# Designs tried in a protein design run: designed miniproteins, single chains, continued (5). Part 12

Each design is a single chain, and the fold is of that chain. pLDDT is the mean over its residues in the fold that is shown.

## One batch from the design tools (miniprotein)

Design m16409
Fold by ESMFold2-Fast:
Structure m16409 (fold): chain A 55 residues (1-55)
Amino acid sequence: MELERKAAQLYTAAAILETGARINEELGLPKEVVEAERKAAEELKKEAERLEKEA
């Protein structure tokens, strides 16, 4: 279903952002950048979970 497909896409986007945050943390970028990326990943995961429950 469309909702399940969209949820999968959001999980993938969240995984990409979390990976980016980890790389940025290891490279010593400011905590604000790393935290913003992790927060964005969390919000995408929450939306994906919501859509899965709707499907």
Scores: mean pLDDT 81

Design m16410
Fold by ESMFold2-Fast:
Structure m16410 (fold): chain A 55 residues (1-55)
Amino acid sequence: SLEEEIEKLEKEAKEIEDKAVRLAIEHGSDHPEVKELAKKSRELGKKIEELKKKL
């Protein structure tokens, strides 16, 4: 269902955010991977918002 897809994407976004925080602690927030993960998280957030509009 759409609810299951949304929940899956929310889990994925949280995992990416957690990785970004961990990498920022280890390598600093200037690290390219941290910026890429933050961007990926935002893209997933936009997808979640679009799916929620269809509920």
Scores: mean pLDDT 82

Design m16411
Fold by ESMFold2-Fast:
Formats: sequence, C-alpha cells, structure tokens
Structure m16411 (fold): chain A 57 residues (1-57)
Amino acid sequence: MPLPSLAAAKAAGNAILDSGDITPEAIERAVQAAKNTPGVTDEDVEYVRAALEANRA
C-alpha cells in the first residue's frame, strides 16, 4: 500500500500521462516536483520516474 506522500508524487506524473505527450523534459520536471514534495522518499521518486519512462516506451 503506497504511503500518502507517494500520492503527491504520482499527481505530478499523472498530469503528464493525461497530456499524452510524454517527453524526457516532462519526465524530469515530474521527478523534480516529486523531490520537492515534503515526505517523498528516494524510492517514491524512482517509482515516479520508472512509471513515466515505462509509459513513454
């Protein structure tokens, strides 16, 4: 079960997924937004990156 802090990180990723235009710059911006979210761990950040990269591939 994901921690509440992960939901905030996922929100940034979901905005990019909803746009359908997943660029490397958009992925990096989402990752940076996750890093700047209080309570987000390094594992949460890697989860967001991996999910966005998988949807780009």
Scores: mean pLDDT 67

Design m16412
Fold by ESMFold2-Fast:
Structure m16412 (fold): chain A 82 residues (1-82)
Amino acid sequence: AKKYLEEGKELFRQGKIEEAIKKYEEAIKLDPNFAEAYRNLGEAQLAMGKIEEAIEYYEKALELDPDYSVARGNLLSAESAL
């Protein structure tokens, strides 16, 4: 799971957003409770202008880890863009 998350983060840094999403989806397939992978999926959706989808992923990350401050900050920022 962590290997796909790190590969996805590298692709995201390179601006390969759709390829990054595929890697995050592979991470979630291996670990459906991987809060960080959901947070990174939300960030990638937001980069593509898919604000509502980003919010859903940030909410899922917080459902899995309620103390995930980065995901909470991302959720508040995305909600303010609606």
Scores: mean pLDDT 83

Design m16413
Fold by ESMFold2-Fast:
Structure m16413 (fold): chain A 77 residues (1-77)
Amino acid sequence: SALAEAIRQGVADTVARELAILEQTNSRRAALEQVLAAVQSWLAYASQRSATFTPEQQVAVAALQEVVAELRAQLAA
């Protein structure tokens, strides 16, 4: 749906913005590690509340899980 795509794009844009800000004062590796840690912390918190999530919140969780995989791949390269 258009809303699900907007949520996915919003997650991607937020991550890109945070990386750009952190890279102004940190190495790319340090910025990637900091964003990864923040996303993983939020997902750990969210996992305890997943039963109460709306479909839109579930799309956001899935998008953040994809972000974790992408950031891990970038750190491994």
Scores: mean pLDDT 83

Design m16414
Fold by ESMFold2-Fast:
Formats: sequence, structure tokens, C-alpha cells
Structure m16414 (fold): chain A 51 residues (1-51)
Amino acid sequence: MEKAIEYGRRLAEEGASELEAAKAAIDVGRKLGLTENEQQEAADVAMEVAR
């Protein structure tokens, strides 16, 4: 989960949109074997950073 959040956060800090940051966090979380709920939590954190 931490790596998915970190990746989404990094993209958000580099100027990615909320949607792009969320999608990146979900994609990484899925590849790491995170649950759907954990993927959504990572996306939510990434979107907050992108705001």
C-alpha cells in the first residue's frame, strides 16, 4: 500500500491531475496484490495531494 500511495503522490506533486494520480495509485496497488479497499484508500490519498 505505501508504494502505491508514494507513486500516486509523486505524480500529483509533479502536476498530474487528481484522476491521473488516482489511476496510477490503483494500478500500482493492483500489481502489488492490494485489496480493492486498499487500492481505493491509496487513490484517495493521491487525489488529496493533487488538489
Scores: mean pLDDT 76

Design m16415
Fold by ESMFold2-Fast:
Structure m16415 (fold): chain A 70 residues (1-70)
Amino acid sequence: MERIEELLRELLDASVEHLKLAVELTVLRKQPRSPENERRIAELQRRLDELARRIAELDEELRRLRAELA
């Protein structure tokens, strides 16, 4: 059952990264608007979307493995 542990570790790592970027985005959104901040906000949003998709994929795989072991 090593695979479940691997998925949980990857899910945790991705979730921590997502939280860090979400906090950074929130802080940046409170800054005065500038072209630099707007580009950085757009980049952070793109990375958050990518991580959200990764988290969903990992969660889906974990649910499938748990279902087949149940």
Scores: mean pLDDT 82

Design m16416
Fold by ESMFold2-Fast:
Structure m16416 (fold): chain A 68 residues (1-68)
Amino acid sequence: ASREEVAVESSPRALELMRQGEKADEQGKYEEAARLYEEAAREAERAGDVVLAAVSRVMAKRAREKAA
């Protein structure tokens, strides 16, 4: 629970999914971006990267709002 800050680049799977989501968001594929960000959040949570998980969930919510 209480650990030192970790570099976001230490989670390759979560990072890859976040980058794919960002590209989809930039292309206007908001539904696709939301799914990719949700996958990134789950992978970050598995890795114990609470910061990446929180950021990815926020990005997913924003993408869903744009898709609506």
Scores: mean pLDDT 76

Design m16417
Fold by ESMFold2-Fast:
Structure m16417 (fold): chain A 68 residues (1-68)
Amino acid sequence: SMAAVRAAMDRLAAEAEEGVRAGRVSKEQAVASLQTLVDMMLSGIRDPALRALAEELAARAVARIRAL
């Protein structure tokens, strides 16, 4: 569902941002890790609308991490 995709992306983004803020990972490492997890999620999604939503949310998450 769209709600499940949003919840999953919010969680992944929050964990990535926290890792950067805590100094555990670089922004580059956080972005790479997030992209890997998003690609894994997209491999299971065939609905074009859900795929587009996941890609949009992933782009926003990457932008937020890079802005830290």
Scores: mean pLDDT 83

Design m16418
Fold by ESMFold2-Fast:
Structure m16418 (fold): chain A 64 residues (1-64)
Amino acid sequence: ASLLTPKPKEELERWLVEALQAAGFDPETAREIARLYLEALESDDEKQSELFRKIQELVARARA
């Protein structure tokens, strides 16, 4: 194991996409949610809140 991870965001994105697909989301929707989530992690508080709102909306619509 390493103390430093060379590409943590890429690994997190892959994990999120796989987890969302396993939960029954379409691949396209899963990728979009993962991208928005990762973008939120790099964003300011205001942008982060807006991106999380978009994620919640996508999840709700995908489940409908």
Scores: mean pLDDT 75

Design m16419
Fold by ESMFold2-Fast:
Structure m16419 (fold): chain A 77 residues (1-77)
Amino acid sequence: SVADRDRAVELLVQGDRAFKEGNLDEALRLYERARELARDHPALRAAALRGLGRVYEAMGNLEKARELFEEAERLEA
């Protein structure tokens, strides 16, 4: 729905802010919620997956980050 898309965009903006502030737990929560709401919108889902990838990379989980970035690239192919 349009409401789900709008909410996903808001959550992505909030997640990006939390990430820049170093609030990794909050960024993770916000990006995961955005991913779920964007399930049928590839561009927004890819943005959420890239956000999650950055969080996992910052936390030192490079394998998980790589998987998330690769999934995002596939959605935009």
Scores: mean pLDDT 89

Design m16420
Fold by ESMFold2-Fast:
Structure m16420 (fold): chain A 70 residues (1-70)
Amino acid sequence: SSLQQQLQKLQTDLDDLRQQISQVQAELDQMKRQHAPPRKIAVLESTLSILQAGKSFTEEQIQRLQEQLA
């Protein structure tokens, strides 16, 4: 069904977001250890916040679709 196809797409998007978050978190941790400039750290923290918001939104969409399929 189209709903099942949409669910699969969202699950793929969620996996991609999780991977991106892990990569940004690792970069942020490395920059903090290396005493990188505060401005550069703030940019990555902003990026991480945006990705986390996207993850939460995608998880909500998946839940709503799963409820419709139940």
Scores: mean pLDDT 88

Design m16421
Fold by ESMFold2-Fast:
Structure m16421 (fold): chain A 67 residues (1-67)
Amino acid sequence: DAAAALEKLKKEIKEILEKAGYKVVSITYDAAAGEFVIEFLTPENEKKTIRVASPEELEEKIKEIKE
């Protein structure tokens, strides 16, 4: 179901961020926008907020943050 799919996606998002060396602060799904709102800390202890529609989009945006 949709709720189970969202929980799976949140778990994937957390794993992607943790593997990249980021600390997850919060993950919220914005149903009106169809996006995940993610707050995290970089290894430099900078707080970032990012919006992504999928774990795949998150991978792309992490590359942008590192560059």
Scores: mean pLDDT 78

Design m16422
Fold by ESMFold2-Fast:
Parts: sequence; C-alpha cells; structure tokens
Structure m16422 (fold): chain A 78 residues (1-78)
Amino acid sequence: MPIGVIVQASDLSLEEIIERIKSMGYEILDSKEYPNGIKIVVARDRETGEKWIFVYYPKGTDPKEVLKAIEEARKKFE
C-alpha cells in the first residue's frame, strides 16, 4: 500500500510532536525540521506495520513549501 501522509498546521516543537506520535502507538523511524519551520516525522504503526509521514507546518507557511517537503519525504521513504 502507498505510504500515508497526515498534514496539519501546528506550533508544537519537534520534540512535542515526536512524543505525541509515540503516545499514539507509533515507532519513530525518522524526523526532520526544515529552516522554514516545517517538521516531518516518519513513523510506523506498531500494530499494523503501516508507514506514515506526519507533516506539521507553522501557520502562514507557503503551500508550495509544504508540498515540496511532502514530496521529498515520500521519495526518501517510499
């Protein structure tokens, strides 16, 4: 199955996002913060084995920058 992607606006730090994702039952595979404040966490659901890309961006981020970050993450983790 194709890798799932979740995208949302958030002011949480990368560390807060990682702890939140872990608390939801995911294993963290990778994490990255871009200079523009976009944060990407790649995680595996511990029960299903499915990989997910979680993308968090500051309010007001250019949609083109968000799409670019999603494409880079999918290319690396497909």
Scores: mean pLDDT 82

Design m16423
Fold by ESMFold2-Fast:
Structure m16423 (fold): chain A 57 residues (1-57)
Amino acid sequence: MKKVEELEEAVRKFIEENPEATEDQVIAHAVKVARELGLSESFAKTLALILYSEYLK
C-alpha cells in the first residue's frame, strides 16, 4: 500500500511540475519510480495512463 502511494505521488508531482510532458514521458517516469520501489512496470504504466488522463479532463 505505502509504496503504491509513493508511486502515485511521484507521478502526480511529475505531471504537475511538467505540464507539457507527453503521455509517453509520464509512463517512462512512472516505470522508473516503480523499479526503484520494487513495483510492477505494467502496474506503473496503467497507473500513469489513468493519472495522465485525469489531468487532461
Scores: mean pLDDT 81

Design m16424
Fold by ESMFold2-Fast:
Structure m16424 (fold): chain A 66 residues (1-66)
Amino acid sequence: MSNEEIAKELTEKFGVPFEKALEVVERALELLKKGDYRGALELLRESGLPIEAQVYLFEKLLEEVK
């Protein structure tokens, strides 16, 4: 799945602005691809996204990097 598709889902499901969603998706995926799970979680916490959006994104990206 593309980063743009995941960002669109965050916008549609949680009302996150698309540009912000895309930035968070790209940065979190980069960290997860490097095995930096702690850094990815810290990024999500600092992002200001609702907790439900943070959990959704983290689970989605983990499936992407498996």
Scores: mean pLDDT 82

Design m16425
Fold by ESMFold2-Fast:
Structure m16425 (fold): chain A 73 residues (1-73)
Amino acid sequence: LKEEIKKLLEEAIEAAKAGDLISAARYLAQARKKAEEGGFEEVAKLVGEAEDAALRGDSETAIKLAEEALKKL
């Protein structure tokens, strides 16, 4: 489960760096759902905030929050 969340967050960061915020938001939504299912509440919160940032077009904040989520896994 942690490894699956990690891979989704890494994919989201790569998509955001490439400017594909729609794909980034989709990967973040999947990561959030898995974090919720696994009981990783703090990770789920950070990933949710990263998803909201991606949906607003704020790639810098989305990347930063996704990287913070990775550090807490």
Scores: mean pLDDT 86

Design m16426
Fold by ESMFold2-Fast:
Structure m16426 (fold): chain A 65 residues (1-65)
Amino acid sequence: LRELARKLLLEGIALILRGIGLKIEAKLKLEKGEISEEEAEKLIKEGEELIKKGKELIKKADELL
């Protein structure tokens, strides 16, 4: 139980950090003109979905404790 909860918590945190990183990367690349505005919006939305998924995993980990 505790091992499973720990795994879900770490996976959740990793997804949140990845999502935040993706949003920052998209904004920086857009500012540099490396990607289009449409591509940046797509990456930002993907980052937001990763953050949402990560939060759900953390919530599941909390429920197992």
Scores: mean pLDDT 84

Design m16427
Fold by ESMFold2-Fast:
Structure m16427 (fold): chain A 60 residues (1-60)
Amino acid sequence: ADELIRKAGQAFREGKYDEAISLAKEALEKNPNDPRARQLLVGIYLAAGKEEEAEKVKAL
């Protein structure tokens, strides 16, 4: 989980939104109760202009 969160954060900082989303989703799938993975995924979706997807993740 931590390694995937780290990689997702790095991809996000590099503007690789699709890669960051994929990695953050994998982190959340491995630990569904990890608020950091959820918060990161929401942030990436918002930055990518995917507000509806961000809202769905917030509901989890």
Scores: mean pLDDT 80

Design m16428
Fold by ESMFold2-Fast:
Structure m16428 (fold): chain A 54 residues (1-54)
Amino acid sequence: MRPSGAETLMAYVVMKQSAREIAEEYGVSEATVRRRLRDPRALEALGLPEPEEV
């Protein structure tokens, strides 16, 4: 199933926002955003590759 964090990944790759900016927008911690970006399960489900930058 597609997690709500999918929008986090879209904002990171499309809007090129940092994990910190996305965390503030979603009202979660930066660590949560970084976990979403580094989670291969979520990335594969969305068809996005792992970002080179954190």
Scores: mean pLDDT 60

Design m16429
Fold by ESMFold2-Fast:
Structure m16429 (fold): chain A 62 residues (1-62)
Amino acid sequence: SILDELRELNRRLGAGLSEERLEELAKDSQGDLQGAKQELVFAALVLRGEPVERAIAVALSV
């Protein structure tokens, strides 16, 4: 499932997103795994204090 893929990516990257946030991303993806992964990377970078412009650029490269 998308949620399981996001859990593994969150763990592998050490992104630190909560289970509730991962469930939200999976639900909002509506079957778009690539979009869900991009949103996870974006959220992780913003949470780590990266500028929004940089976070967007990196997330889109996923």
Scores: mean pLDDT 82

Design m16431
Fold by ESMFold2-Fast:
Structure m16431 (fold): chain A 58 residues (1-58)
Amino acid sequence: KKIAVALQYFPKTGENHLAVRPGEKLEILEVIDDEWVLAKSLSTGETGLVPKRYLEEV
């Protein structure tokens, strides 16, 4: 299970995006490309796309 922590606030700005706040823990489900990952919030259970640069793997 690949876990990451959000480094910055990312608002939901588009369809299929996941909003995250600093310190939120996420599970990386899939790496889409060099810019985006599909992640699941461990606090809300919601899934969506997050920019890879906003996350740090734990």
Scores: mean pLDDT 80

Design m16432
Fold by ESMFold2-Fast:
Structure m16432 (fold): chain A 68 residues (1-68)
Amino acid sequence: MSESERLFEEVVELAKELSEAKKNNDLERIKEIRERLKEVARRAEELGDTAVAAFARKGVEYGEEIIK
């Protein structure tokens, strides 16, 4: 599996976890997931994978909106 494919799978899983954390009002988990999404976005940028980086950034933005 390519590194880009692995990062895409991470974003999908983190998005699912973020949705679940929001439903459970688990702010600590939301903050952790947001941090991990930032790392994925940075790694995707380093690889030149702008699509995966954009998906990860949208996840970060969504997490920020939930938190404030």
Scores: mean pLDDT 80

Design m16433
Fold by ESMFold2-Fast:
Structure m16433 (fold): chain A 75 residues (1-75)
Amino acid sequence: EEEIRKAVAETVRSHLLGLGVPEDVAEEIAKKVAEDPNKIVSYIKETLEKHGVKLSASDITAVALLAVGVMLEVE
């Protein structure tokens, strides 16, 4: 479902940018999450740590819940 994957990627990217995550890092996370949504939290944490970006556990969880919400809304 191409539209769902795009919506998930755009939602994750937009919210990460809103949290002050650099655009290149936000785009990498959004792409990974769109390809494998079952590992949303892991991809967010791993990519942020790789790039030295600090986000709270609550912010990471909020982004993951928003992505899951988009997937559930279109299902």
Scores: mean pLDDT 76

Design m16434
Fold by ESMFold2-Fast:
Structure m16434 (fold): chain A 119 residues (1-119)
Amino acid sequence: SIEELKEKIKKDPDSAYAYLQLGEALFEEGKYEEAVELYKKALELQPDSPLRPQILFNLGKALFELGKYEEAVEYYREAIELEGGLTSVELGLNLARALREAGKLEEAEAVLAEIQAKL
């Protein structure tokens, strides 16, 4: 529960994983601004964490829901770079959607073509 995650953070305030989990729970409740702040806190606490690509992907999704499409694109691209390229169909589809909403249609089509080529 969200209350259990808040207690976990209170007990271990430097846990990037706990902030990631709380951000995910708030995202599921549609609390996107709060989720963004928690994801940013997770990145700040452990910048070189193996969780960084997952946190960046979730941050991008929350920013997309807030209509911050260009910022979402930046975080999606960073997640892809850290993973060594486009390894997730879900991440690629979210990037293409954000590019389209940001008016970067040609870049969106290129991402979709890359996903299709890997199927």
Scores: mean pLDDT 87

Design m16435
Fold by ESMFold2-Fast:
Structure m16435 (fold): chain A 108 residues (1-108)
Amino acid sequence: DEELIERLKELIRAGDVEGAAKLLVENFTKEEVVELIAELLGRHAAELGREDAVEALREVARERLENASFETLAGALARLLALELGFSYDEANEIGKRVAEEVKKLLK
């Protein structure tokens, strides 16, 4: 799914929130989005010099996110990817919120 993640990043970078939401709904399961969020959080822990915490943080993320809605998970993933793309915390939160709203519209 590296190609799909790169396409998602391109859509986020371009401000195409509707395209990002559609790509997520059409190409990812809830379980795949949880796993991607866990992977991103683990990578951030490693980058902060907390390699010892990587697997523990991934497991906590999986456990806490398993009961979240798909739109909430999609928004969280978009927020994390926006942060990796260099958007500010406030910009990334707004992007995540807008992606979640568009995903909710698509799911009906």
Scores: mean pLDDT 82

Design m16436
Fold by ESMFold2-Fast:
Structure m16436 (fold): chain A 68 residues (1-68)
Amino acid sequence: SLEELEKVKEQILEMLDKEKIPEEFKKKIASELDELIRKYEEGEISLEEFYQGVKKLLAEAGREVRKR
């Protein structure tokens, strides 16, 4: 459900906050998560594709931390 996807977004953003990820990067991740939720709601992607997108974003967050 949309509510469950929004909860996943909140959990990810809380995790990024605890890892002290820069605010600008957190905003980028939030925007990308919103796009994934929109695509799922509009039927452009499956739930599995949504979770694959989330995993990709988390991997990118890890790379950004190492870059800085």
Scores: mean pLDDT 78

Design m16437
Fold by ESMFold2-Fast:
Structure m16437 (fold): chain A 59 residues (1-59)
Amino acid sequence: SSTQKKLLQLIGEILRIIGDILDIEAQLKKNPDDAALKAKLAALKAKKAALMAEMKSLP
């Protein structure tokens, strides 16, 4: 169904964002005061939360 296809697409995008978050967290461990990396991490976490909310709203 189109709902199942959308669910799989959202799961795939969430998994990609988790990978990006882990990469940024590793960079921040070396450069903990990098404001640009902190901002990027916050944006990625917000996007992940929005996608998870969209996934929960599917019929």
Scores: mean pLDDT 88

Design m16439
Fold by ESMFold2-Fast:
Structure m16439 (fold): chain A 55 residues (1-55)
Amino acid sequence: MNEEARRIGLGFRTYLVSKGVPEDVAQEAGRRVERLLEEGVPPEEAIARVRAEVL
């Protein structure tokens, strides 16, 4: 996993926790974003897809 994908996933996890999402759900959502980024999905689209699933 590259450092950029990890940073984006961690930032998204922190964002979700700030919105009231439970930490375990936010952590898995962050990991899903990291996986999508590694598969070549653009950051904006990866975040939008996972956000729609948890919010």
Scores: mean pLDDT 81

Design m16440
Fold by ESMFold2-Fast:
Structure m16440 (fold): chain A 83 residues (1-83)
Amino acid sequence: SLEEEIRELEEQIKELEREIEELEERIRRLEEEKRRNPENAEKLEKEIRELERRKVTLETAKGILKAAIEFLKELLERRKAEE
């Protein structure tokens, strides 16, 4: 069912959004730690960059899933119009 596929993709988006929020919180904490301990700035900056790279990957995946959902919703509306 297209409705079931849409629900599964929406659930995947919710999981990605949760992971993105967790990464954003971790980045925020590392930025705060960097301000408190400037001597560790190089190590913390490397870790922040790795987390930001992971965030970009998840944001890209989320965008792809959103596009897929929009396509499936259009197909579902078309099928309902034909019934």
Scores: mean pLDDT 87

Design m16441
Fold by ESMFold2-Fast:
Structure m16441 (fold): chain A 77 residues (1-77)
Amino acid sequence: SKEKLVAEATELFREGAKAYQAGDYEKAIELGEKGAELLAKALGLQNVSGDEVASLNEEDQAIVREVVAAAEAAYKA
């Protein structure tokens, strides 16, 4: 489901942010790529890019903002 894909993407981005803080850049890249793929699938996009995100409705743009906020919070923790 869309909700499951968004939740899985959010967790992958959180773990990627933590890996980046730990200096595990290879793991951070892998987790970020997997998260982006799941988020794109959830939102019906080929890739999560600024142009494609701008084409989303307000509800789906809010999902992207929440995912980004979760990753930023994990990075700063």
Scores: mean pLDDT 79

Design m16442
Fold by ESMFold2-Fast:
Structure m16442 (fold): chain A 56 residues (1-56)
Amino acid sequence: LLGRRLERAQQLLRETDLPIADIAFEVGFSSQSHFTRAFKSWVGVSPSDYRRRHRA
């Protein structure tokens, strides 16, 4: 289930301009900091780094 939430977050980071905090809450995290830690652990980079890399 966590993997599905983070896959959805990756899609939202690539395909939308939603603030990272809003993406965190949209995919079911209670805080941006919790989301950032989980995302870095799963993906290997921060959500903001991921967005930057994938819009190039």
Scores: mean pLDDT 81

Design m16443
Fold by ESMFold2-Fast:
Structure m16443 (fold): chain A 55 residues (1-55)
Amino acid sequence: ALIPAAEAPLVAAVVHGRLKGLSDEEIGKRLGISPETVRRLLARYEAAVAAQRAA
């Protein structure tokens, strides 16, 4: 898998928050993680989507 199984629920929660129009800071506050971690999880998700499109 392109995203580790342990991170998959966090990635899903971050993506859901962005769909609701929440900022990285607001998503981090709701999930108990830093906005930096939110941005890293989003970057991994975007990389996984790009890899699937390239395949």
Scores: mean pLDDT 75

Design m16444
Fold by ESMFold2-Fast:
Structure m16444 (fold): chain A 75 residues (1-75)
Amino acid sequence: MMSAEELIELGKKAEEKGDYKMAGNYYAGAGQMYLQQGDNQKAAQLFRQAADQYEKAGDTDKAQQMRQQADQVLS
């Protein structure tokens, strides 16, 4: 099973390649893992990073979903 740190590294590599959709997927996955660990602040930061990547990919719906999820984990 991949760690949150491994997913962040994969996200950075995808971002370097211009694969914003994959970068968003990796950052969202890392956010979910931090959420499961109880680190809501780190999870929210990663969901916002995922939103930025989805927006660069032109996926406005996923970007909005990730921003909503970030807001929810801090509530």
Scores: mean pLDDT 87

Design m16445
Fold by ESMFold2-Fast:
Structure m16445 (fold): chain A 120 residues (1-120)
Amino acid sequence: MTNEEKLELFEKEIEEDPNNALAWYRLGYYYLKLGEYEKAIEYFKKAIELLGKETAETSYGLGKAYLKLKEYEKAIEYFEKAIELAPNFVEAWEGLAEAYKKLGKEEEAKEYKEKAEKAK
């Protein structure tokens, strides 16, 4: 399926059921992959609103979007939330390491990279 076909499918699912949290979550990841990080954040937050709770996956997606927007402190907050919900989430530990490295906190970055390797 092309990116355009995926977008049309997700938009149609949302038009048919605006309360489908999973469709909003998928749309968030779609925009994250396109590099439209602000839209990704909006759609992940909509999914969380409809679910009434954050999941490890929505928290990780928000962390990645904020990391790409260079909002490193926000990225850390959401990656920490993802790890709290799923301590074996390798990609969330890798995200923490990257965010701390971008802040110039090399010791913390090294520690979280080691945690990512141990979670594999």
Scores: mean pLDDT 85

Design m16446
Fold by ESMFold2-Fast:
Structure m16446 (fold): chain A 100 residues (1-100)
Amino acid sequence: MSAEELELEGNRLLAQGKYEEAIKYYEEAIKLEPSAELYYNLGLAYYELGKYEEAIKYFQKAIELDPNYSLAWFNLGYLYQNKLGDKETAEKYFAKAKAA
């Protein structure tokens, strides 16, 4: 499968709530051609599984590739505020989401 085909199948699995299977397809796509969107979707899958440390890691990778990926900044802010209780860090990430 091409990177694009792997990403498409990962997206279908994510939409169906098959998060562990979606992760496998995104990881294979990233090996072929990494992108901010792939890292962002991988972060979403980990978030849905309650794996917040992994979700943060992959949202950070998304913004490293595309600093204007406002959704990744927003989800980092949400995670820090609502799952980690770190309001100060969350406010910084929300400010970045608005600027992106």
Scores: mean pLDDT 88

